# Designed miniproteins, single chains, continued (3): the designs that were tried, part 28

Each design is a single chain, and the fold is of that chain. pLDDT is the mean over its residues in the fold that is shown.

## One batch from the design tools (miniprotein)

Design m8951
Fold by ESMFold2-Fast:
Structure m8951 (fold): chain A 104 residues (1-104)
Amino acid sequence: MWQQYYQQGQQYLNDGNYDDAIRYYQQSLQIGGPSNYRSYHNLGNSYLLLGDYDQSIYYYQQSLSVDPNNYGSWLMLSISYSRLGLDDLSQQYRQRFRSLRDQS
């Protein structure tokens, strides 16, 4: 079941083993299918913590394509763009995060 791979991925992420976290979240997606926005979000987190901002942005965007009301992914997308020095984009995504958080 995809949930077992997802939980194992979360354990590796919490332990700072980002490469192993990525592998388990990818297996979670293969089994759970393309609607698994939580695995996309945590793939984004894992790549962000590795310093791979292009991959983190990609996976946060995949998470948001599944669930655009996932305000956490808007926040993390903002942080990823900030780390690339793209402050105008970072600020735009931060505003979207705040708007959705305040509605939730």
Scores: mean pLDDT 84

Design m8952
Fold by ESMFold2-Fast:
Structure m8952 (fold): chain A 86 residues (1-86)
Amino acid sequence: SEIEELREILLDPSASEEEKIEAIEKLKPYLSSKDKEVVKAAVEALIEYAKQPGLSDEEIDAILDALVPLFNSKDEEVKKFAESLV
């Protein structure tokens, strides 16, 4: 799946910061999906990436920008799912 391909880019130590930021941007539409399993897969990819050492402030800001809207979601199930990850 595209989410798995994007996860591989995020976790690739040879990928550039620019490629990783682009992968985060490509994950954003999946975080807004009506399919909760798709949202879960995209969030798990970003959380796994966020646990990597040596992330720049720009990479951290991109992750937070992608995830913060989930905590403010009007869909109570999406919001509760996001809260379960903290």
Scores: mean pLDDT 77

Design m8953
Fold by ESMFold2-Fast:
Structure m8953 (fold): chain A 95 residues (1-95)
Amino acid sequence: SKKEFIEKLVKKAEEILAKEPALPAERVSELELLAVMNVENLRKELEERKYSLRELALIALEAYTFFSAFKDEDTLYRKFEVIDEKIKEVLKEEE
């Protein structure tokens, strides 16, 4: 289900962030802006620029916080598909 996918990615993102040092506040603010942009713009941004696992995990958690408050599960799910695909791509490159 969409809910199960969202919860699994949230847990994965929390696990990634728990293993890494905290991002600077300025970088967090930049990534929060990515979390709230539309799905198509987010997809283009993640394809055109390189993001670390820690940065992708933060984008996911910020998107979860924002869209869960507004009960917009469909938008959150679409964003999470884009972010999860990019996380898997980065992990495959690190193998």
Scores: mean pLDDT 82

Design m8954
Fold by ESMFold2-Fast:
Order: structure tokens, then C-alpha cells, then sequence
Structure m8954 (fold): chain A 75 residues (1-75)
């Protein structure tokens, strides 16, 4: 999955994508749901942008928040 696809998947926040994100991060789908709940508490869109950055870091493909924002703006 490309970095843009990962960012799009996190920003859309569809529950059907939680198993895919969980597999990529090496965690359970329930943990992905919890991370999304925390991102919602921080506030949209900033919470989801930070979550996308953390997902990318967890899978060994770190990006700056500014790079994540630039990709998100093009989706």
C-alpha cells in the first residue's frame, strides 16, 4: 500500500479498513478503533493527520506532519 493510500484510509476512518490497518501495524483491529477514538478527541482534521503520521511511523515509513498534510490535501 502506498503512503497516500495509508493516509487516505486513516482520514476516511472506515471501520471496514481497521483489519487492514491493524495487519500493517502488527496490532489488533480493536486497537486501531481506540487510536481513531483518541484522534477524534484531539479534533478533526488534526487528530486524524497525527494518527496517519503515527501509522506511517509504526510501519517503518515515517513522514513529517507537513508531508502528511500535503498528501491529504491532494486526496
Amino acid sequence: MSKAEIIKTVLEGKEEDYPKLAEMMGIEPEQVKRFREIAEEVGNPMGYLYLAKEVLTAIGQPMSLEEVKEIAAKL
Scores: mean pLDDT 75

Design m8955
Fold by ESMFold2-Fast:
Order: sequence, then structure tokens, then C-alpha cells
Structure m8955 (fold): chain A 99 residues (1-99)
Amino acid sequence: MKEKLLALLEEDVRALEEAVREAEEELEEAKKWPYQKQLLRSVALRLLAVAAEFVADQAEKLGTERGRELAERAREVARRAREIAEEIEKIADEQKKKA
């Protein structure tokens, strides 16, 4: 039965959604972070996007409506994580150009 795997993937998607929400909340403070922390957070968010795409692929392969819904949610996490990473990278670049 695909039901147990769907439940595990749903927990993974919720964890990914929580992680990206926390990252969005922290973004306002990113200008105050040291450069190394900005780079580390950007890398971590890009890795989060890779993990989210992997979860999306696994959910989609189940061929169910619920699997497709979970895949869409996971891909949205990946998109948001990349957007936050890019914004942190812009902040880091702007701070270095001012020196």
C-alpha cells in the first residue's frame, strides 16, 4: 500500500515547509549577519531546495493525486528556498561592494 509512504513524504514536506518559513522570517536580519554566515545560510537553502526537489520526485512517482499534491508543495518549497538564497547572496554582494 502506498499510504504509508505518502504519510512519510507528507511529514518530510511539512518539515521542508517549516524550514523555509523560518528562513523567510530570518531574512530581515540577514543584513546584520557576518559575510560567512550569509554564505553558509545561502548554501544551506540551496541544499534545502535540492532535498525538496528529491521529495517532490519521489511523491510524483507514486502516480496518485495525493502524491502530485505533495510534489507541488515540495517544489514550491524548493522555489522559495532558492529565492531566499538569492536574496541573501544579493545582500552579501552589496555589503562587499560597499567596502
Scores: mean pLDDT 85

Design m8956
Fold by ESMFold2-Fast:
Structure m8956 (fold): chain A 66 residues (1-66)
Amino acid sequence: MEISPELRDELLRTNPVAAVALHEGLIAYNEKDYEAAVKSFRLALELYPESEEVREYLEKAEKELE
């Protein structure tokens, strides 16, 4: 899974901590560490709650834990 470049650019300008959390979540998801991915995506969503894309990434990671 890859993050949209538009979302990455927006977060880097407005909320770099959320950008780091989203990037770490993506790495964990691609490594199939879904527990770490959920934790990182939750943090990104807390820091950037307006993003539907971050919410979708969180939902995908949570489904993989089932």
Scores: mean pLDDT 77

Design m8957
Fold by ESMFold2-Fast:
Structure m8957 (fold): chain A 80 residues (1-80)
Amino acid sequence: VSLEEEQEVLLEVARLVIERLRAAGIDPSQLSEEELIALPAFQEALKEAVELLKKRGIEVPEDEEEQRKMLARAVKALMS
């Protein structure tokens, strides 16, 4: 997978996470990365996001904290 394809897939998955948070009544644009990581709704979305990334052939960190940071950063990047 090319760097451009990896970035596109990560952003696609981050958009799905944003939609799930909004469906739960949460506005991710108003939250910091640390606040996002602490949300139960974000933690549930992370599990599905990680599986989608792996299914699309994207290398995902094995450490759960690093996975949370990666996804939170991608979500915040889309909201900027």
Scores: mean pLDDT 79

Design m8958
Fold by ESMFold2-Fast:
Structure m8958 (fold): chain A 74 residues (1-74)
Amino acid sequence: SVEEQYKKIEEEIQKIAKEAKEKIDKDPSKVQEIRDETLKKLEELLKKAPEEIKGSIQTLVDVIEHDLEEYEKK
């Protein structure tokens, strides 16, 4: 179902965000590189998402991008 596909992509996006924060904590000097790689992964997930949920996934991606931007300011 579309709901199951959304949940799966949501969980994958959350995992990517968590791994990005862990990498930033481990090596803050690579923040820009980690951000660029993370955004690329999120864009690939958005591209693969079913059309019916692309808007919702785009919103989730935007939230994660903002969260990572704030995390970098620490």
Scores: mean pLDDT 83

Design m8959
Fold by ESMFold2-Fast:
Structure m8959 (fold): chain A 64 residues (1-64)
Amino acid sequence: SAAAEDILAEARRAIEHLAPSASEEEKERVLREVREIVDANPDDLAGALARAGELVRRFAEEVA
């Protein structure tokens, strides 16, 4: 869906901004997990967005 693609695009942008030093494999892993969260929560995209944001935030903290 367009909303799912928007969440993934925002997550990718956030990862590039907050964790630019992370490896491409690490970035792809996190984006895969974001995709999984969105796909598992089609009826709650706002909740999926919040969970995806938290995942990206924790990833950025770990690689800093």
Scores: mean pLDDT 79

Design m8960
Fold by ESMFold2-Fast:
Structure m8960 (fold): chain A 88 residues (1-88)
Amino acid sequence: LLEKAEKAIEEAAEELSEELKPKALEYGQKALEYAKELVSDPAKAKEKIAEEFKNMLGLAAESPESAKKAYEYLEKAAEYIEKYLEES
């Protein structure tokens, strides 16, 4: 599940731009770290993960089309992380 989330995060970052991809991946990595660290507090994990994904999408604010595609991949990542937290 986390591997699928990581792949979706990478695909979201690719929709942004080459210049923004490293920063986008940094936000994505923080989201995955919160999922691992806050397994015992799923509500807090989900809140912090949503904030990191919001930061990642903020990088695409000047490109609505790229933001839309990135959002779709991040929704998939969030679903995989939610399932991981529910099964842990």
Scores: mean pLDDT 77

Design m8961
Fold by ESMFold2-Fast:
Structure m8961 (fold): chain A 65 residues (1-65)
Amino acid sequence: MVEVGDRLRLTGLLGLVAAHEVGVRPGDEVEVVEIVDDERVRLRSLRTGAEFVVSKETAEKLPRV
């Protein structure tokens, strides 16, 4: 379960997809800034400040830092 304030590392396929779409890099640290709904969360890059929305299921699979 992910909560607002959780720090996660972008890894694997999601890290590559996020790098392509929002200019973050694989290995970047992100923070959960908002629980959008029961299925989606908003993440913010700690390096760039870029925000993007992913499924809760995807976020829960990311390593915590």
Scores: mean pLDDT 75

Design m8962
Fold by ESMFold2-Fast:
Structure m8962 (fold): chain A 77 residues (1-77)
Amino acid sequence: VIDYLSEAVRALKAGDIEKALEYLKKAKEEASKMKVLGDEIVKYVEEAMEAARAGDIEKALEYAEKAGLLAMQAESL
């Protein structure tokens, strides 16, 4: 999850929306298999995908970063 979110953030900063959405989709698929905080991570990834599709890069980055923080917390538990 974290690796895909890092790649998504990189793509968003580069303006590559298609690549960002591909990595966000992969992050969502992995998060959906997590037993701890998975549903919450999925929700933030979905919000990031919606913002990216709307061209709101700042909101997409904010939600992707929130998903990444939750993923790091889940791995610490």
Scores: mean pLDDT 80

Design m8963
Fold by ESMFold2-Fast:
Structure m8963 (fold): chain A 107 residues (1-107)
Amino acid sequence: SKELLHGVVLISAGAGVALMAVQIFKRLNAPFEEVKKVALKTLEVVIEELRELYEKTGDPRIKALLERAEEAKEKVEAAKSIDELLDTVQALTDEIERYERELIEKA
């Protein structure tokens, strides 16, 4: 559906911005606590947007991405380094972008 495609494109863009923020903060040698706080707040936004999209569409792939985003938040909370934060955000972003690409090809 157009609503599903539009929603996934916007969430994918948001996840990409989160990944960029973590990368920029790492390059600036920002304190770990600040980078982690930014990553957590951004994941909370992604989780809420995925939840809203799932409520509107009922799409099982969105439900799976929501579960992955919640797991990513737990990994970020347990993380001990900026590299662990980056790896976690990158993995989630890649999964969302994969579904975005599949939906674009079907449109």
Scores: mean pLDDT 87

Design m8964
Fold by ESMFold2-Fast:
Structure m8964 (fold): chain A 61 residues (1-61)
Amino acid sequence: MDEETLENLKHGLRVVARRLGLPDEEIERILASIKTIEDAVKELQRLGAPLAAEDVAAVRA
């Protein structure tokens, strides 16, 4: 239902992972494991991304 939100989260995750120096193959593997918005948020937290309340609100909007 929220396909646009999920794609935006995956794009953000890809950007964060690239900034952390992860190889494209690793990034694509992580993205392939994400099927829901909740999965995307958990992966962002797992990568140690500083999730401010503002960022979390934008992601959930």
Scores: mean pLDDT 68

Design m8965
Fold by ESMFold2-Fast:
Structure m8965 (fold): chain A 62 residues (1-62)
Amino acid sequence: PSQDELDKAVYELGLAVLLAVSRSQGDEEGAALAEAALDEVLAAESAEEARAIYTRTRAALA
């Protein structure tokens, strides 16, 4: 796999972890944000796009 594919997979995994944490805490709003971000990362054409999605989603959940 390319570096972009690997980086994208890392951000996808990071979002999956954020989703699991939000669900475990009963944070329905946070879970919805993480789910939407996962859909966006799957559609992203580059690692840079995936990073931007992950970064803003993580900031919103902080």
Scores: mean pLDDT 82

Design m8966
Fold by ESMFold2-Fast:
Structure m8966 (fold): chain A 88 residues (1-88)
Amino acid sequence: DLEEELQRLEELIERIRKLIKAINEGKFEEAIKLAEELVKEGVLPQEVLELIKSGTPEDLDKAIQLLQQELSRLVQRRRELERRLAAR
């Protein structure tokens, strides 16, 4: 079901946005919790969680870069599914 897949993608996009926001706001306990859930679900690589747990500025910048790359990929897939739902 394309609508169910679209809803799932929208939820994942929102969760990744919340994770990026938590990192930027220095809410590392919340960021670690969100990253652990997304890694367990196979959405994010374990590397992202390890970078956040490290907490160094360099590692946090790397984590944000990887999260932005994944966010871009999910947004592109959402756009593709929206086109398919709109198709005759």
Scores: mean pLDDT 85

Design m8967
Fold by ESMFold2-Fast:
Structure m8967 (fold): chain A 70 residues (1-70)
Amino acid sequence: MSAFEETLKLSAEEAVELAERAVADPSVSPAEQREMALAALIKARRENNEELERRAAAVLGEAVLREMEA
C-alpha cells in the first residue's frame, strides 16, 4: 500500500503530524514525503479545518521543493 493510502487512513491531525515528521526525516524518499503531505492536505480540507489545511499546505510545499531538487 502506498504512503498516500496509509496516510489517508489517519485522522486529519494525525496525517498532518505524520507528514510534518516525514518531511523532516531524510530516510523518507522525496516522493513518499510528497504523497504523505498531499494526503494530509486532502484530509485537512475534508475537515474544513483552516489551521490544519495551512499546516498541510506548508508541508506539501516543502515536500514538492525537495522532490523537484532530487
Scores: mean pLDDT 80

Design m8968
Fold by ESMFold2-Fast:
Structure m8968 (fold): chain A 83 residues (1-83)
Amino acid sequence: MERAERVVRALLEHGARISSVEGNRVTILGSGPMAGPAAGAVASEVPGARVVSVDGSIAVIEVTPEGAEILRRARELQDRLLN
């Protein structure tokens, strides 16, 4: 089972999505206060990831280069499921 698939499941369970992957910085958008819980769940699936900020419906995760690859794959899968 791919880590990217687990990330997408964590996002969907929390009503959240990956908005951007910019180098080692990943932005998560949640419905209302769900961004923080979603970011925490995602960080638990990605080695070396940590939540660095949560501000309402937006959370930011810092990742390793390998973690960024996982989250780029997860975003591709997410976008296919959401449209």
Scores: mean pLDDT 81

Design m8969
Fold by ESMFold2-Fast:
Structure m8969 (fold): chain A 71 residues (1-71)
Amino acid sequence: LKEMAEEIREIASVLKNPKARELFIQAAEAFEKGNLLEAMKLLSQAVKELTPEDKERLEKYRKENIEKLKK
C-alpha cells in the first residue's frame, strides 16, 4: 500500500491541473490509511479531472515505468 501511495504521489507531481493533483494526493493518503474503497473513488475522480496535457504527461511517465518493470 505504501508503494502504491508513493507511485500516486509521483503521478500527482507531473500533473499541471491543481484539481487532479489534489485528488491524486488524497487517494495516496487513503491508500496509506488502508481505505481502499475511498482511494479507488478518489482515483476515479482524479482521472476524470485530467486535462489533455496531463494525459500526455502521464502517458510518457507510464511508458518509462512500464519499461523499468519489464527489465
Scores: mean pLDDT 75

Design m8970
Fold by ESMFold2-Fast:
Structure m8970 (fold): chain A 75 residues (1-75)
Amino acid sequence: KEEEERYKKLIEEYMKRIEQLADPETVARVKKKVEEYIKKGDYLNAARIAAQAYNLAVMGLPLEDLKVPAVGDRG
């Protein structure tokens, strides 16, 4: 539970910063992807998507090609 709360706070901070850097339509797409992982209970990958989107936004790169790094048995 504490670990989940930590990831939720990280996601919230990344999303807040992305909202300042990207347009609302792009932010909505990122939120949708993050929320899908949260619904699965996968807070780690939700945080990874948010972090990736934040890094892309800071660099001025497109956020449409967001992907989760390969972890465990998933490619």
Scores: mean pLDDT 73

Design m8971
Fold by ESMFold2-Fast:
Structure m8971 (fold): chain A 84 residues (1-84)
Amino acid sequence: MAKEYYEQGKKAYEAGDYESAIKYYEKALEIFTEKERANGGRLTPEERKLAAEILRNLGIAYEKLGDKPRASIYFQGAKALEPF
């Protein structure tokens, strides 16, 4: 499910629909939040990599909309999930 929303977000981004891309990326992150609850607050290494990628793309989409402060927050979130 998370991958499906992420792929829909990427397609929206490639079509220039940055607002829809953001909504799909947010839906993908919600799936990870539910998984964290089920796993006692932990994501697998593979899930963390995908979550970091989604956060990075959220930052890029917000930059395209001119919202640099929000973009910065998402880039910081992505960096926090990346190992080293």
Scores: mean pLDDT 79

Design m8972
Fold by ESMFold2-Fast:
Structure m8972 (fold): chain A 84 residues (1-84)
Amino acid sequence: PSSRRRAVGDMRRSVDVVRRSSDRSTGRPVVSMVRTSVTYVRNGDVGRAVTVMRRAVRMVHRSSDRDTGGRVVTMVRRSMSMMR
């Protein structure tokens, strides 16, 4: 469905924002989690994708600059709402 394609696209944009804006120590695990979530969405396992994305949000919130963390959290939450 088109909503899953939009979710995957938004998740990939989140990866690009994290890659450009975050410290390597925080950015690398978050990028890995988002890519894992994309794989789950492609396989139709939306529940696991949402779980992994929530872990990524918690990691960003605790470890990232306020500016980067806020932007990534917003993008991830939008992606999760589009997976329904």
Scores: mean pLDDT 65

Design m8973
Fold by ESMFold2-Fast:
Structure m8973 (fold): chain A 67 residues (1-67)
Amino acid sequence: MSAVEIFNKYKNEDGTLTREEVRKILKEEFGLSDEAIDKLIDKYEKNGTFSREDFFKIIEEAKKLKE
C-alpha cells in the first residue's frame, strides 16, 4: 500500500493517527525495531496524535532506515 492508502485506512475522524496506529504501521509495513519506532514517534508526536503531514515525514524517514 502507498503512504496515502495506509493513512486513509487507519486515520481517525479528525484526520489524525494515534501513537498506537503509527507504531502498528511502522512495525507491520516497514519491519522497524521498537527502538526506531519510538524515536520517530517521539520526534513527530503532538498531544498523542500525528497529522497527515507528520505521518508522511515519518514514512519517508522509515524508508531511509530500511534502505
Scores: mean pLDDT 77

Design m8974
Fold by ESMFold2-Fast:
Structure m8974 (fold): chain A 69 residues (1-69)
Amino acid sequence: SSAEKGIELLLKLGLISEEEAEELRKNIKILESLPAESPEAQEAFKKIGEFLEKIKKKLEELGLTEVFD
């Protein structure tokens, strides 16, 4: 999946830990398993968004946005 490929790239680049990768995988599974209206799915979506925003900002500051091409 594209999500797993993204996580794999982040791990290879040393931008996230294995623990962070597992937490991200857990939240993605929640989104795939539950209705979007559920509180758990909404919280998982928020956490994924916040995590990706943090990584995106870090990459932009380093000038490495093209690494995820």
Scores: mean pLDDT 75

Design m8975
Fold by ESMFold2-Fast:
Structure m8975 (fold): chain A 80 residues (1-80)
Amino acid sequence: MTEEEKHILEIFKEQLEKVLKYAEKVAKTLPKEEAKKIIEEKIKDIKDTYEKYAPTLSEEAQKELEKLVEETIKKLKEIE
């Protein structure tokens, strides 16, 4: 994995952590139906972003990113 790929993974990790914090805030402040819709949109955004970036990465970096994305989506579904 290149230094550029490591940097991309770190940016992704930071963005995913921000999404999780936002989802927790949304779940606490909004009605359940509205919070669920916002979290579902965030899950879609994460998947779309992964699909756009994955082809530009090595197989090693793709595997690391896929695991990070799956773990984040699992946590988001638990917040719902």
Scores: mean pLDDT 83

Design m8976
Fold by ESMFold2-Fast:
Structure m8976 (fold): chain A 85 residues (1-85)
Amino acid sequence: SEIEKRAGELLNQLVELAQEANDKELLSLLKELADLFIQALNEKNEEALKIILEGLERALELMKQGKFEEAKEVIRETIEEVKKL
């Protein structure tokens, strides 16, 4: 689906930005979110995929502004929201 493609693309982009910033904590959080993304794909969980997409879009906006700490908070919140499903 379009949501699956966009979320995957954003996840890869955020990983690249985190690697460039040498932010190991952000990379760890993105790895956890990636595992949840794969689980959502396998389960065909459209709600989880939408939550992940929205979280990734918010995190990217913050990272583009150099707000890496706030981006980590958004990713943690996204992980917790997906886990509640």
Scores: mean pLDDT 88

Design m8977
Fold by ESMFold2-Fast:
Structure m8977 (fold): chain A 81 residues (1-81)
Amino acid sequence: SADAIVQKTLDQIYEELLRLEKNGTRQEQFDAGAFAVDLGIHVVFEPDPLALLRRMLESARKLNLPDVEAIVQQAIAELEA
């Protein structure tokens, strides 16, 4: 289901953000923090699962978080299948 894909994707994103918090450079930690703020806003204001994932993809690209981008791209592909 769409809800299951979104939940799995959020779990994978949270794990990657925690990895960056522990092992990332100061710049990567800052960019991960900025992404977390964008994510929180989109989760509250975007009720459509596909539109939410597309907004997260745009944020990950803007902040140059390639592993987060890859997670979200896979989720979009699964949801559109």
Scores: mean pLDDT 85

Design m8978
Fold by ESMFold2-Fast:
Structure m8978 (fold): chain A 80 residues (1-80)
Amino acid sequence: MVLSVEARRLSPDTVLVRVRLREPGVEVTVSAVGIDGAVSRGRTGPDGVLELLLRLGRSADGATILVEAGGERVEVKVKD
């Protein structure tokens, strides 16, 4: 299901997560590993792409983002 996941830092505590799936209309949950309450959810558009902003409430430097979609779990590290 998951084709690509990218997590990029936009500000000291904010990450843009871009998810590309094979199927449109799939629910995606994005969270920060080890950071309670840093969760966002959305559904992929007709192109299978979803972009979500995740606010960590603390430094995003070296953070790991967990993406869950279609029964798959993918961890990615935040990049500047």
Scores: mean pLDDT 80

Design m8979
Fold by ESMFold2-Fast:
Formats: sequence, structure tokens, C-alpha cells
Structure m8979 (fold): chain A 98 residues (1-98)
Amino acid sequence: MEEKLEEAIKIVEEVKKKVEEAKKKYPDKSQALDEAARLLEEAIEKLREAKETGDPFLVLEALKLISEAAKILEEAGMTEEAEIVRKAGEEVWKLVSE
């Protein structure tokens, strides 16, 4: 589990970097991108806490935060970025459910 959580953290960190880089492409969407990046950072913190405590509910909380970040990006018209975030959430779930 610890190794899988470390891999999950790296997946979310990589996706957060892509969301932050999207500010250069969509400067008029910076507020939505900042909010999505904030939610992804909270998800990373929850996954790190889950790694330390072994609490599976923190993983579910992280997945909810990732889903909310994807929704914010989709509602802002960033469909490709929303899909990248959504797929990252699916990969995290696959890692922790196997």
C-alpha cells in the first residue's frame, strides 16, 4: 500500500504541474486553474497523510478533491485539462483498489 500511495502522489503532482503550465495557454482562465491546482494540492496532502496513517478514508477524500478539480476545469471550458485530471483520478483509484 505505501508504495502504491507514493506512486499515486507522483501521478497527482505531475497533473498539478500540467494544470499550472496551462495558465500560460489560458491566462484568462487563471482563477479556475488556480482553484483546480489548490484542490490537487489538497489531494496530495491527503494522500501523504494516508501513507503515514494508513487511513483509507483519506484516499477517498483525495479522489473527491481530484474529481472536483476536473469539474472546475470542465465548467471553465478546459475539456482536455479536465480529462487529464479525471484520468489521473482513475489511475489513483486503480492503484489503491488493487
Scores: mean pLDDT 85

Design m8980
Fold by ESMFold2-Fast:
Structure m8980 (fold): chain A 92 residues (1-92)
Amino acid sequence: VDKVKEELKKKAKQLEEQIKNLKMSPAGRKAAEEMRERVAASETAAQKTAVAIEATTLPPSEQRGALLAVQKVMTEDDYANVEEYVKGLERL
């Protein structure tokens, strides 16, 4: 559904922009590196989605870094398939 997909993309990008304006702690940078490696190692969409969902359960300082790292490897189509990821961004 194009409308739902557009809303998820818009919401994710808006929240990501807000997160970019925040300083990352050392813990956040470490979480970002770990999530980047885990998503890159993911062979299936299910594995990639699981890593993205896990990022949304981290503490706020770590969550911001992890979500930014996941964002770098996610395509716009991936955002529509990771609704929990978008909801996690909304929680920040």
Scores: mean pLDDT 59

Design m8981
Fold by ESMFold2-Fast:
Structure m8981 (fold): chain A 61 residues (1-61)
Amino acid sequence: SEVKLANLKTVLKKGDKVYFLNDKGQTEVVEAEDGETVREVLLKHGKTSAVDIFLTVVETK
């Protein structure tokens, strides 16, 4: 599987999914709200480390 670095400035649409790994080694998945950036989704869920960003994957509709 191909892992791509998340672009923190990417504007998401409602229903886009953000998959990330936290510093505890747990995979989390969250659904974006319309007009949120990847950065805003990560911040809302307390994810700010380089590891969280590096392992973030976005699935768009």
Scores: mean pLDDT 68

Design m8982
Fold by ESMFold2-Fast:
Structure m8982 (fold): chain A 73 residues (1-73)
Amino acid sequence: DAEEKEKLLKRVEKLKEEGERAIREGDLLGAEIQIGLLRIMRAVAKIAGLEEVAEYAEKAIRELEELLREAKK
C-alpha cells in the first residue's frame, strides 16, 4: 500500500545518501556495499511489483556507479 511504498522509498533514499557520503569521504568499499544493498532493494521491489521503488533504486544505483567510477580515476 501507500505507506509501505513510502517506507521503501525512504530506505532507497537513505542508501543513496550513505553511498554519496562514502564516495565523498573516499570510502570506496563503503560505497560498493551501499550499491549492493540498493541492488537487493531493487530485486525485492521488482518481485513485489513495486515499480516506482524499483525504478528509484535503479536510478540511485546508476548514479552511484557513475560517481564511484569517476572517483576511482
Scores: mean pLDDT 86

Design m8983
Fold by ESMFold2-Fast:
Structure m8983 (fold): chain A 87 residues (1-87)
Amino acid sequence: SAVEEVEKLAEEMKTASEEEREKLYKEIMEIAGKLLQEGRLDEVEEIARILREKAEEWRESDPEVAALLDLTARLIEHELREAKEAL
């Protein structure tokens, strides 16, 4: 599923270089964007929740990755809110 793919990409960030993390971030945003275009809002909300959950879990062990995942979740939540307001 798209949710499982995003979780995998988030896990890959823990061992990735700074440059590779940027690519993983873009992949997550592309997945969320496609789901938004398809009207699959529940899955987009689940993705944002998982990213926030992982950010909280990894706050102490992987602070840079945690910060990036938190930022990613906030951006997805913003796009989700805009999509809901357009309905």
Scores: mean pLDDT 86

Design m8984
Fold by ESMFold2-Fast:
Structure m8984 (fold): chain A 105 residues (1-105)
Amino acid sequence: STSDATVPEGGTAVMTGTFAAPVIPESAMWVQRRADGSEVTLAVGGQPAAGVRPNYQLTVNSPTTVTLTISNARAEDSGLYYAMASDAAGNVVRTEPGRLTVVPP
């Protein structure tokens, strides 16, 4: 599962993804699903993904738990977020999406 979060514009949001079984930490990534149905990779292996703002940080807390920290949140950051990773058998696993709500100032 993925935690829901609400943050004021310009604030810092933290979202937690929990997998049902241990994953390979280096394979962990965060994905945003936008209102139009498009998906954007935000962070991979502890760094922001190419082509996105450098305000997304992925942290692996345990083999089953990863967090996404979104600094200086904007209205466009509102949407659904989920984590993906590979398990030891090479299967791709996903968390259920959580919702981020960015409130206007």
Scores: mean pLDDT 76

Design m8985
Fold by ESMFold2-Fast:
Structure m8985 (fold): chain A 56 residues (1-56)
Amino acid sequence: MTLVKVTEKVPEALKKKLGVKVGETITVAEAGKRLGIPDLYLTKGLLREGGAEVIE
């Protein structure tokens, strides 16, 4: 199961849309569901580009 850690570098708009705070972890699957993106690889890439730390 792939987790992502929300860092302070993640935009506030993205944190608000995900419903998570700095220092929290979320699964890529749950993040994709909250963002409305069914593709887990696309969701993982988007979160990584947005400054989230991927934990595998």
Scores: mean pLDDT 79

